Designed miniproteins, single chains, continued (5). Designs and how they scored, part 65

Each design is a single chain, and the fold is of that chain. pLDDT is the mean over its residues in the fold that is shown.

## One batch from the design tools (miniprotein)

Design m18242
Fold by ESMFold2-Fast:
Structure m18242 (fold): chain A 90 residues (1-90)
Amino acid sequence: MEEKVKKLEKAKEEIVKFMKENGFSEKTIERVRKLFDEAIEAIKKGDLETARKLLDQAGFIIAEESKRKGEKVKQEAEELFTKLAKEILA
């Protein structure tokens, strides 16, 4: 339980850093941050399904804006999110 929360907190930091470095809007970064915070709370309550849905929403938001940044940023976002999702949901 506590290990999953720490992994998700680290994932949030990595995603936010990636978004900042690639010029994502502050509004998009704030939305993604909020979804990760809500997912952390869901994990603490043992609600893995809600956490998964919240992470899927975050991934969708990242993917939509990354399409406007070009193919390299889109690929890097997809790879990073897939890696982090596997680490959290294993």
Scores: mean pLDDT 80

Design m18243
Fold by ESMFold2-Fast:
Structure m18243 (fold): chain A 92 residues (1-92)
Amino acid sequence: SVEEAAREAGRKAYEAVLKNGATPDSAEGIGRAAYNAVRSGAELGPEEAAKMAGDVAYFGALTGGATKEQSLNAGKEAYKAVYDAARRAQEA
């Protein structure tokens, strides 16, 4: 379901940014942003939703004290999680 895909994307984005040095507060916000991107992804499309989530994860991690490398990795992982989930949501 779209709901299950959104929760999975949010969870994966949350874990990715925590693993890459973001604060729990930043990670929670990023997870919610990824969840919302997937839920909106029926209109936006997987690529646009993924770019939004990747940007939020990248800048959120940087603001949370992560290095540029850690923030880039967090952004890439969030991008992939949202892209995969949004694509599944559109197929459902």
Scores: mean pLDDT 76

Design m18244
Fold by ESMFold2-Fast:
Structure m18244 (fold): chain A 65 residues (1-65)
Amino acid sequence: EKAKKAAEELKKELERLGYNIVKIEAEGDKITVYVDDSLVRTIAAALHGIALGMKLGVSVKVIKV
């Protein structure tokens, strides 16, 4: 249940920061974020996602599509 709330918050925050989020998947304490953006922006999204994930108590993985 924590992962679902964290995934919702991660999606809202990353979209608010202007990243193009294709989808977010949550399983256990792991969240996978799929981003359709430039390499540089995808790296920035990964850093933001990991930092927010640490605050929310979940692990975050970002994948460029």
Scores: mean pLDDT 81

Design m18245
Fold by ESMFold2-Fast:
Structure m18245 (fold): chain A 76 residues (1-76)
Amino acid sequence: MEVERKAEEIHREFGEALLKEGVDQATVERMLESYEALEDFIKKYATPASGTKSVREMLLEMARQELEAERRRAAE
């Protein structure tokens, strides 16, 4: 269960990183639940093609983009 083991590690690190950035706990929990659905993404990046960035870094980048999009919606 290589993908599942990686997902568990990423889930823990991802949650801690978001909390450290000052994201509120409810938002972190919502995002973690959403990112658990990224099994296909993790499968792709658990393969040799992951290359430059770790799966954790990719998930954090996606989360930051999502938060930025949410801020843009709030600003409008």
Scores: mean pLDDT 58

Design m18246
Fold by ESMFold2-Fast:
Structure m18246 (fold): chain A 100 residues (1-100)
Amino acid sequence: SKKLIEEREALVEFAPSEEAAEGLRKVHLMFAMYNGKRIPEAPEEERIEATKAMVNFILNSRLDGESVLKFLEEMIEKYKEDKEIVKLLEETKEEIKKRL
């Protein structure tokens, strides 16, 4: 989704520091991934960090565990070519199963 990256970079121009810019990029990618949007145009490093942020958000949410498991399975299928992303999602799935 080239448009999502363009929208993100426009927002980053208003960041007061490089640290704030990195945080904004991570959060923007995290929510894009949470909404099931594929963002292969983003660097792999950024996608990994966004996935970690999304995982942390899910683990601290009050969402129904079965719905979360279904969502994680759909994300694993969507990002199956990204080994590190799949690993993070599978580890999150096991943690959610442990809580059920």
Scores: mean pLDDT 70

Design m18247
Fold by ESMFold2-Fast:
Structure m18247 (fold): chain A 100 residues (1-100)
Amino acid sequence: ATIKVEGEGEMFKVTVIMETKNPAHALGAGSILSSLAQERGIEMVGFEGPLIDPETGLAKTIVTVKGVTQEEMERLSRDGAKEAEKLGIPVKEVRIETVK
């Protein structure tokens, strides 16, 4: 999966985009990311999904987290994508954006 990061801050919106239009894949990937965040003491602020990404037409989930550095967020995203792939959930891209 490709990981893209925009901006800097203490709160991040993480968009996980699937290789498929399957909403169960998007929910599964978001749940894995949420579980790993909780295990690492990262605060979950929001969860939105399953959605369709308007740019790609693919299934996506949005997770919002706070109390984390950009480096920790990138690591969480890499680990989450790997865990999803082990479970047969194909992750195409993870977009990380700072929240104002």
Scores: mean pLDDT 81

Design m18248
Fold by ESMFold2-Fast:
Structure m18248 (fold): chain A 75 residues (1-75)
Amino acid sequence: HMSEEERQKKIEELKKEIYEVATKNEPDSAERVRDLAIELITLEDGVPPEEARKDTEKVNEIRKEIMIEYNKEKL
């Protein structure tokens, strides 16, 4: 059981982590961003991780949206 407040908090944490990992430009950053995006899709859409992983377009879209959003905030 997870409250809506707890779920939203976790979604926010995942978005911040995706932004931080993506901006560090480490050799494995792309793979880590993908894994975090899959977890985010699982939480938001309620789909299994295996199904989320197959949706490469959705993973790329989430990464792009987060980068745009957080670049505006200048974290």
Scores: mean pLDDT 74

Design m18249
Fold by ESMFold2-Fast:
Structure m18249 (fold): chain A 64 residues (1-64)
Amino acid sequence: GREAVRRAAALPGGRGAAGGAAAKELEDQHNSEGAREAVDAAARGPSGDEAARLAERAWQKHGG
């Protein structure tokens, strides 16, 4: 959930980790479109924290 995405963003490679965590949550809900959007949103963030925030918003939009 949200906590896992936020925690992943604090790790080395936080941008990719945050996107991956959000995508995994959405894939577990059988939402491949949302998972793709979460990864893309994280990639657009200028920093790990911003990437996590964007991934979290995508996750919330698609079933968080």
Scores: mean pLDDT 61

Design m18250
Fold by ESMFold2-Fast:
Structure m18250 (fold): chain A 61 residues (1-61)
Amino acid sequence: MPPLSAEQVRAEFERLLAEGAPAEEIARWAVAVGRANPDDGEVQLVVAEALREAARLREEE
């Protein structure tokens, strides 16, 4: 996976939410992005936010 900027990662997260992606898909995407950008603290913050939102959505199921 190519490295992404925090801005691009946030835009992808927003797109997944707008498309109604299931919690499992959001979590899987976030883990993959986090692994591709281990040294980017800004990307890691967006990944953590996405994982928290996925956990919240899973609670609602």
Scores: mean pLDDT 79

Design m18251
Fold by ESMFold2-Fast:
Structure m18251 (fold): chain A 80 residues (1-80)
Amino acid sequence: LPKGSVLVQMDGDTARIIGLHVKPEYRGKGIGRKLLREAIEQARAAGAKKVTFEVDPDNTRTIKLLESLGFEIKEDPAKA
């Protein structure tokens, strides 16, 4: 059974990461980072020119993970 999951939706040349889940017993072991990195690599291999992730601004853990993987963090003007 997978230790977690990542959900990706292709929208033309853009891969949208819709969700990331890691089982509580596997948190702190880099599983979320591994899943995100694998999802990004698979998306690029499939021809994606952009990878996006919409995150709740209160989800600081996921935001820090995304920054560590080289994502640019931009505020949504509708949420600011």
Scores: mean pLDDT 70

Design m18252
Fold by ESMFold2-Fast:
Structure m18252 (fold): chain A 74 residues (1-74)
Amino acid sequence: SINELAEEIQKLAQELGMKDEEVDELLAKIFSELEEKYLKNNEFMDTEEKYEEFQKELAEKLLEELKKKLEEKK
């Protein structure tokens, strides 16, 4: 679920010692990249289901980037 993804993201950000500001900057970058992809396909948040898919993909990409940062730190 999206709530589980959000909790995992917060936990990883805390483990990495990232401030909320740094997480927000990374989120904004991923959001912009994903929004550009969706706008190109004309399928950007046109239904509740599409909005949930977008939010989930955004959260999953953020989680991947945080996991990558954690691995690079070791």
Scores: mean pLDDT 75

Design m18253
Fold by ESMFold2-Fast:
Structure m18253 (fold): chain A 100 residues (1-100)
Amino acid sequence: MTNEEKAKIFEEYKKNKTEENKEKLKKVVEELKKELEQLEAEALAELGEDQPELREMIRKTAELLKKYLEAIENSDEKKVKEIEEEYKKYAEEVNAKLEA
């Protein structure tokens, strides 16, 4: 499934929250979870053990994204917002460290 197809499914769900659109969204979320796990594994393998701080950042980012996808799958709007705020705060902390 392409990123454009995934985006279309999200937009259709926003416009009409039918059971059919909810099932399509769940399939997109499952595929995104698999892609995230593969990207995390590849990134950690490429970095090796020489950069423990960057490895921790990758793992923490992947964990937050997995929680975000799980909240979307469960239609937990409150949890989605909480994770979005946590991710924004974490991104600001990472950017502050990179600019230091």
Scores: mean pLDDT 74

Design m18254
Fold by ESMFold2-Fast:
Order: structure tokens, then C-alpha cells, then sequence
Structure m18254 (fold): chain A 102 residues (1-102)
């Protein structure tokens, strides 16, 4: 199964269904775990982390933070891929998650 396509399709389906924040939080956790499993494929890991960031943003929007923004930064150092997911509301960083993949 194409894990990226599966999780991306679920993100779209949850948006279309008007799903509650908890469903987007579950999808974000699943996408982050999938990113860790794909540490040896940086392109796939970054894409999965981006799905997780988008899902986290949707969860914040569903909780009333309509100006929520999410970004993913990828950095490679010494054979390690570091993915940083940053959530902002009104321009302020409210959550930051760092994943170190080997």
C-alpha cells in the first residue's frame, strides 16, 4: 500500500467530512510514525511529516484557531535527517516537534 497516498487521501476525506480535531490528531500521530519508519527514504519521510503538520494544523483550526499555520523544515547532518514541525497561531510559535531520523 502506498502509505503517502493512503494518509493524504484520509486527510482530504477528514476535511471534507468536517471531522473533529481528535481525528486529525490521530492522523498526525500515524503520519509521524510513518515518517520514522521511512527514515531511509528522505523524500517519503518529508512528505509524511508534511501530512502530519497539515493534520495538526487542521486540529487547531477545528479547536477555533483559524489562523493556525504549520511548516516542516528538513535538515540533513552527518547521515541524520532532522524534521522540524512548527505550529503558529497569530504568528507565535505554539508547538514545535523535532524528529531525528537515522
Amino acid sequence: MDRVAELADRLVALRDAGAPAAEFERLAEEALEAAREHAGDPETAVTLASIAAAARREAYVRRGHTDAEAEVEAREEGGRLTLTLTLRVDGEVIDRLELELE
Scores: mean pLDDT 83

Design m18255
Fold by ESMFold2-Fast:
Structure m18255 (fold): chain A 62 residues (1-62)
Amino acid sequence: MDKEKFDKLVELSLKIIQETVAILALRREIRRHPENADTYRKQLAEEEKKRDEFVKEAEKIE
């Protein structure tokens, strides 16, 4: 793998980690505040979509 592809894979991996942290935080808020669950579920779906997009980009490099 050339350096540019490696650097891009590292960048995408860090973004996947960041989105995973956000997803875990939102899942915790849904459990703590079920009365606001619909709002947090919408945010959760958006963050999961972003993570899936970063994963797909990483898979294209490999």
Scores: mean pLDDT 82

Design m18256
Fold by ESMFold2-Fast:
Order: structure tokens, then C-alpha cells, then sequence
Structure m18256 (fold): chain A 81 residues (1-81)
């Protein structure tokens, strides 16, 4: 299933978040299709496009990311195809 994730974090947290996304994607067997990075003043907007084997796996990935970065603004968009 195809998903889009948007993450907004303070600039000083962006590298930690990108590394966590890569680690968690490997842990959950997610395919990262695209990861874009845009600096917006004192914040960074990350946009991740990924495939997960199930919605349950995608939900676990998002929840683990939220647990690691409670200060992050995280939005998930499910694109069932």
C-alpha cells in the first residue's frame, strides 16, 4: 500500500528524524520511494513517499516515529491502490 508522510521539525532535529525514518523503514520492511527535504526558516518539512506491506505496518512505523519525536508535527496520508 502507498503512503505519504509529512513531518515538520525544528532545523536542529531534521538529521535525527531523517536517520530515524531510514532505521524504522528498514525495521518494518518499508520501501522508500521518495524523501524530499525543504528548509522553511527555523523548521524543516520532510515529505516521505513509501510502500508498506500492510496498513498495520505503516501505522506502527508512524507511531514509533511519533514516540521518538513528540515535538514533531506528523501527518500521514493513506493512498490505497
Amino acid sequence: MLYRLEVVVPRDKAEEVINAIRELAKKYGLEILDLSYEVEGDRVRLTLLFRAPSKETADKFVEDLKKKFPEAEIRAFYLPE
Scores: mean pLDDT 82

Design m18257
Fold by ESMFold2-Fast:
Structure m18257 (fold): chain A 90 residues (1-90)
Amino acid sequence: SESTKTFTFINMHLIAAQAEAFVVLTAPLSVEKKEELVANAQKILDDAIKTFNDNKSQFTPEDKKYIEKQISKVQTLLEQAKAHIAKLKK
């Protein structure tokens, strides 16, 4: 179904952004590589949020609640990744 395709797109993008943010927080990578990963993760997250907002009416209240919770988790993790990079630059 159309809603399943949209959900899969959002879910896969949120997983990708989360994975990159987690690598920034945990891996012994250069500051330059961590900045590239954070920039990429932000773009992927922004694309997922836009797709969700553009297609919000296709989802049940239960599906919307799940997606909103996952977006919030990825946003928090990405802010932690940005803070980690800022600390490394000191």
Scores: mean pLDDT 91

Design m18258
Fold by ESMFold2-Fast:
Structure m18258 (fold): chain A 92 residues (1-92)
Amino acid sequence: SLEEKLKKSKELMEDFRRWHIEKARKYVEEAKNSEEEERVKLLQNAAFHYILAGVRDEEARRVLEELLDLLKKMGAPEWQIRIVESLLEAAR
């Protein structure tokens, strides 16, 4: 039935979101014990997984803020900094 198909679709979307949130959290934990260059890569992966999960809460925002601070500290290109700033603004 249509109701059963909708229920299964919702369950698959919830599984998709949960998996990406778990992946994001794993990357955040790995980043804590990483040097600056690897930490940027891990936090970028975490941010990407939060975006895919549709998460815009304080947890995702903190990851974007930490990534932004690291990119500025490392002298990253202005276009890369602007992308993270735009993602952070969209999360508010």
Scores: mean pLDDT 85

Design m18259
Fold by ESMFold2-Fast:
Structure m18259 (fold): chain A 64 residues (1-64)
Amino acid sequence: SKEEIEEKVEKEYEELRKRNMAHLDRVAKERGFSPEQVAAARANVDRSLEGVKQQKLKELLEQA
């Protein structure tokens, strides 16, 4: 069903986001990024992941 596809994709991208954010936070702390640099980097990761997630949802829903 459409709802099951949306839930599965949401869960997969939540885990991917957590992994990407954890890596970014680690690098930022080790390299001394400013709060503004960290915020900008986090926003870029979120934007990129949301774009890919929406594309995958569109493709899967077209097949359902």
Scores: mean pLDDT 83

Design m18260
Fold by ESMFold2-Fast:
Structure m18260 (fold): chain A 102 residues (1-102)
Amino acid sequence: MSRREQIAREVRDRMLAALRAAPQPMSEEEVRAIVDAVADAIAARYPDVARDDLAVRTGIILALSASSDETANRLAQELRDEALAAGYDEEEMNRLVSTLLS
């Protein structure tokens, strides 16, 4: 597994654990607090990786999309749209998602 794939998987797993532990339904502020906490934890573990790294962003979006919470699912779409507007590589994001689901 590449370092990028390892980071995306760890972000996804940390996000899924936090989302499952949270009381539902969640507010947007509560979902964003989970995103920020996971991004902070990854930045501490991988100091050379930006909080907005493609692998981090992809792991977050994948986990939010897999959530049973409607607010989390809506934010997944918003974060994906923001990433694409910011110039993130859609093909690489989709490749990481496919790898993490296999």
Scores: mean pLDDT 84

Design m18261
Fold by ESMFold2-Fast:
Structure m18261 (fold): chain A 77 residues (1-77)
Amino acid sequence: EEVEKKIEEIREKAEKEVEKLSGPEAGALVGRIVEAVAAGHEEDAEEGIKRLEKEGYTEAAKIAREAVEEVKKILAE
């Protein structure tokens, strides 16, 4: 519903930003990270962010962290 739509918007925005900056592979990983936190799998989301950092996708990791925090705020409402 409204919560699901807002989470989808966050995922789509983050994925597109990362795809533009870091390529489609990093974008897809950010999409999965947002989906993981939306499903309550925060540990999987954090592991995904660490993978982005380890692979040198620093901007993608930053965007992913911001998206995760936005989703958490929505879920806390």
Scores: mean pLDDT 83

Design m18262
Fold by ESMFold2-Fast:
Structure m18262 (fold): chain A 59 residues (1-59)
Amino acid sequence: MTKRERILDWLLENKDILASYSQRDVADAVGSSAATVSALARGLGAEGYADMKRALSRQ
């Protein structure tokens, strides 16, 4: 599993708690940088982490 796949998997498994997690909190939880989390969000078509978090909460 790539680093991006690992981060995405964690987000999908933990989407219920994302409301209390900042970009930095997610990065620390998955062992990445905040910039990596932001890059993943943009790679998924979001403008950033906050936009991605909103999209995940609405699926």
Scores: mean pLDDT 76

Design m18263
Fold by ESMFold2-Fast:
Structure m18263 (fold): chain A 90 residues (1-90)
Amino acid sequence: KVQQLLQEAVNKLFMSYVLKVEGDDAGAEAEERKALDLLDQAIPVASKQQLQNIADFLKNRSKHYRSLGNEDLAKRAEDLSKKAEQKVKE
């Protein structure tokens, strides 16, 4: 169910924040990657409204990763955002 995938993604983002505050940058990045994996799984089963929200969220996350110097995560988030936008038009 899309709602469960989105809730799990939010939980991973929260865990990333907790780990970063504790000084575990590697653990924080691993949780960010898991969150993006969950969002990628949500895109093909999301409603048009949910796809719009996912696309906007991922655009903001891409900017966030770029500000941190993480170009790999930034590009992945941007690519997933475009994928969600394309699904809205289908």
Scores: mean pLDDT 87

Design m18264
Fold by ESMFold2-Fast:
Structure m18264 (fold): chain A 82 residues (1-82)
Amino acid sequence: AAEEGAEAIAAVDPAADVAAVRRALELALRAEEAYRAGNYAEAIELAREARALIEAAAISPEVREALLGAVEALIRAAEAAL
């Protein structure tokens, strides 16, 4: 699938890894915007997609932990607001 293909490419190509991280951050930002707008279901979907990309990205463990913590906190906040 496209999702698995993107993860595989990111793992072996540093340029693709940067693109995957950028995509994850873009999705996380959109999730925050959706949350602030009261679109909690959209915020959860975007944050979950960002989480999957972060988990697959070739990034430092410290950065991965920080980013995962942020998107997981957003998912919990959005779920509590539903």
Scores: mean pLDDT 72

Design m18265
Fold by ESMFold2-Fast:
Structure m18265 (fold): chain A 65 residues (1-65)
Amino acid sequence: MEKEEQVKKLTKELKERLRKARSLDEEAAVAQEAADEARKLGLISTSAEGVTTGAPATNPFKAAP
């Protein structure tokens, strides 16, 4: 299944990036990139997040609009 391959690849990249991240800001950026890539690949649903995407959410892992 191609989804499994994409998940494994993202997980490996995420782990490596998180290992070298020094601050919460860097960790947030890495997590945000991983989440964005997972959405693009269709690995996760964006329906729930869509409701809060237009407003400032109580979430430290958010990117600039």
Scores: mean pLDDT 64

Design m18266
Fold by ESMFold2-Fast:
Structure m18266 (fold): chain A 74 residues (1-74)
Amino acid sequence: MKKRYLIKVETADQAAADAARALLEAHPNVKRVVQDGTTVYAEVEGSEEEIQALADALLALPGVTRVTVREVPA
């Protein structure tokens, strides 16, 4: 089942935010990325499993302090 999610990535510094943005922009499930300082937002579409794997990959990046995933209503 295909759902929409908003991912919020909070980072310790600009380099970590840039790395998170690059990972998100390279990911096929990502529809939009917006960076606000050290925080990166992404609109993604996919299965819960695909989005969880993406969130885990983001959290594994050095300097990423928090990843929040929120389901967007249809």
Scores: mean pLDDT 83

Design m18267
Fold by ESMFold2-Fast:
Formats: structure tokens, C-alpha cells, sequence
Structure m18267 (fold): chain A 60 residues (1-60)
């Protein structure tokens, strides 16, 4: 699941400086939720949703 953390960080780094604080909040919330997940599939789903949200933010 470390690969998803890297993808989340890359997505945050790709957003404009003005949007980066919001993207960072999405990353931080996703990481906490992934750490609380009891299984790897749930953590993966959380990561995918967060990546999508960050990408949508960057596209707005």
C-alpha cells in the first residue's frame, strides 16, 4: 500500500500552489483512514477515492 501513498503525494504535488492545502488535507484524511482500515482491500479503496478527489480538484 506504500505505492498508493506515493501516488497520493504525487497527486498533491501536481496541483497548483493555491489548491495544494486542500489537496494535502485530502491526503492526510486518506492516510488516517487507511491506517484505521482492518484490511488491505479497504485501504486500497480509500486511496483510490482520495486520488480521484485530488485529481478532480486539480482539474477544476
Amino acid sequence: LEEYRAELQAAVDAVSPEKRPTAQQILDAAVRAMEEAGDEETARSIAKVAIRKIQELNAA
Scores: mean pLDDT 78

Design m18268
Fold by ESMFold2-Fast:
Structure m18268 (fold): chain A 90 residues (1-90)
Amino acid sequence: SLIPFGSEEELERLESLSPAERLAALSDEQRAALIGVLTAELLAESEEEGRELAREYHERIANGTSAEEMIRELEERAGVSRAEIYERLL
């Protein structure tokens, strides 16, 4: 899992939610980290580019860009569905 730290009770609650609800239940920092990593996996041609893309997306969310907007952009740039993005993030 890409989510750092979680109690067994917290994980059980997350498992009972839809993918969209699980993503919405995460903190801004957790969503930023997950979206950044997935962006690097889908768009990067090298490890260096991957680190730069992950950092860029993390900083954009930290600066107030919504997770929904970042996911929409990733959907368009990577050519994957929103449902596929949710499954890969969770």
Scores: mean pLDDT 69

Design m18269
Fold by ESMFold2-Fast:
Structure m18269 (fold): chain A 90 residues (1-90)
Amino acid sequence: SRDVLEEGKKAFENGDYDKARMLFSMSASTALSRPVPEHTRFFLETGNFYFSIGKYDLGIRYYQMAIDVGPDSPLSDVAQKNLDKIKKKM
């Protein structure tokens, strides 16, 4: 699952966002019986980082990935709240 996450990051860095989302979702779904909060936390923290340096498009994409891989997580609720605040300000 960690290797799939790294492949997803590489796809994202190469601009292949569809492949990155698929790989991130796969890494999250491989442990349906065990929560994978580290994946959602990674994407939330990375989104916060890119947002703080003015890379808003990357920040939005990472927040969306945090929501996609952990929709029932309290961490994805934080990502959604941050994303909603951004959309209101544009």
Scores: mean pLDDT 72

Design m18270
Fold by ESMFold2-Fast:
Structure m18270 (fold): chain A 66 residues (1-66)
Amino acid sequence: KEEELKKKVLELIDELTEHAKKLNNKDFVEILDAIKEKVKENKITEEALKSAEEGKEEVLKRIEEA
């Protein structure tokens, strides 16, 4: 359950990081790397992981607009 959600969020972060790199948005790459490390270390709650997945569209839009 939590492991499956964590895997999906990590995949999402990887996708967003690639988008940020293509847009030359270094600030977002650094933020995404920091979030990814916290997810790997289990320092992010299940609620936060779910919110990240639900906010995928908004996060992607913000990366494109920056």
Scores: mean pLDDT 69

Design m18271
Fold by ESMFold2-Fast:
Structure m18271 (fold): chain A 69 residues (1-69)
Amino acid sequence: MMEQVYRIAVESVIEAFEKEGLEEEVEELRKKMETESPQDVLKYAQKLLDEYYKKTGKLPQVYVISKLE
């Protein structure tokens, strides 16, 4: 159950990065989703969001929706 919530959260971050034109970050996150747990990928995505904000002063909006409850 929680794994799918994390997966949806990562997809939301990927969508936000796609809207900002951050194709390299999108590709890296998608690649990690193939080899790592969604929970670990989400932690990495949060670090990328923090780095992006620190460098640009912009924070993309992210949403997560759970259908498993």
Scores: mean pLDDT 71

Design m18272
Fold by ESMFold2-Fast:
Structure m18272 (fold): chain A 64 residues (1-64)
Amino acid sequence: SRLEEALARIRELRETAEDPAVREGAERGLKAIEAMREAGASEEDLEVNALAGLHDLERAAREA
């Protein structure tokens, strides 16, 4: 799913990004998505938030 693909890419950035701020941002993003899931957020809401977070992280990684 798009959510699983986005989460996989965020996990990749957490492990491989050269900028520590991007790695920390990815870690926080993953924790936020997990907290939303535990709070009962819909898969659609999780997907939107994961994609938005991924977009911001990829932009930060390119500008580093």
Scores: mean pLDDT 85

Design m18273
Fold by ESMFold2-Fast:
Structure m18273 (fold): chain A 98 residues (1-98)
Amino acid sequence: MELAKELRELAEEVERYIEEHPDLDPKTQLALRTIAAQLYRIAELLEKGTLNKEVLDRLIEQVISAAEEVLKNSKDPRVQELAKRAIELAEKVREFLE
């Protein structure tokens, strides 16, 4: 499934960025870890085909909320790019469930 693959690829990019930047402030690091974890969870649910809209909507909201917190707190262009891409993919998941 293409969407699940895109979610996993972004989650992996986010985790890699955290590993390469141990000097990230703890709040940004926690928010990025939350984004990666929720993107993996959404991907797993999509791959299994057992679509619970209520559960998926909650996970989507958690990704968007964490990404918005990253955008508010970080001036790093790469961190902002990752957060914006997370929001875009979360919105694509919501569209897919329609």
Scores: mean pLDDT 85

Design m18274
Fold by ESMFold2-Fast:
Structure m18274 (fold): chain A 79 residues (1-79)
Amino acid sequence: GPVWHAKLKGDPEAKALLKELLAHPGVEWEPVGDNTLVLTLKGDPEAQALLEKLLAHPGVEHEQVGPPGVPTTVVVTSA
């Protein structure tokens, strides 16, 4: 199951961080709805740092729903 649920509130900076994370070679992603993506982080430290930056952004609400692990699965919903 997923480790994190994250909701982007529409901030352009948070959207740019998400796009950078999705472009990273250590990240796989798939759309599961019109506004929802599932991301799988394969354990790359750079991808993990980008995720931490995204979750810390004030335009992002986040909730831990599972134990931390590798690979890390994140459900991201955009406003």
Scores: mean pLDDT 81

Design m18275
Fold by ESMFold2-Fast:
Structure m18275 (fold): chain A 58 residues (1-58)
Amino acid sequence: SMAEQEYRRRLLELMAKLREKIKDWEPEEQFNILAEFTRLVAQKRLSIEELEKWVDEL
């Protein structure tokens, strides 16, 4: 569906934004936050808007 395509597009953009936001963090902290983000996405508990807010609040 169009909604699923939009979700995937926004998720990919959000992943890129997350990597840019944390690029100067310590490598272990980068790994941990990326693992947490992956967990949140996989669990499907948060909307894309809530995931965007989570990244913005880092």
Scores: mean pLDDT 86

Design m18276
Fold by ESMFold2-Fast:
Structure m18276 (fold): chain A 70 residues (1-70)
Amino acid sequence: MTVEEGQRMLDQIIKEAEKIKKKAEELGNKSLVDRANQVIDEARKADPSDWRKVVELALKVGELQKELEK
């Protein structure tokens, strides 16, 4: 496990959360926008070597995606 791998995962999480945020804004879902912003902020502050945090953020992004599809 490398810092480079963790950073790649965090970059992907931010990218997906930003997509979710844009879609939530189009739908007028302020709660999803706020939650997506929290994930983006946490991912930007996260240590790439903290895999527990990286996994936690990936799961949060997955839950936000499910909320969009309901």
Scores: mean pLDDT 82

Design m18277
Fold by ESMFold2-Fast:
Structure m18277 (fold): chain A 75 residues (1-75)
Amino acid sequence: KPPPPVERVQLTPEELQRHLDALRDSVLAAQRDTGRPVALTLEVPADAPPEHRRLVEDLVRELRAAGHDVRLVVG
């Protein structure tokens, strides 16, 4: 049976930035609570707009520079 059509809600760059800011705050809070770097995986769809990919890559670079173990998966 063909899968039902799934429409992905495309976030604006501003909406995505708000989600990434919340994720950054969560990582900083976890590091403060544990005193240790955070390990996380971020996933970006292969068909994501270039602006969305850039925002995610910027966050990955920032978190890696801060010593966190960040893995980026493009699928």
Scores: mean pLDDT 75

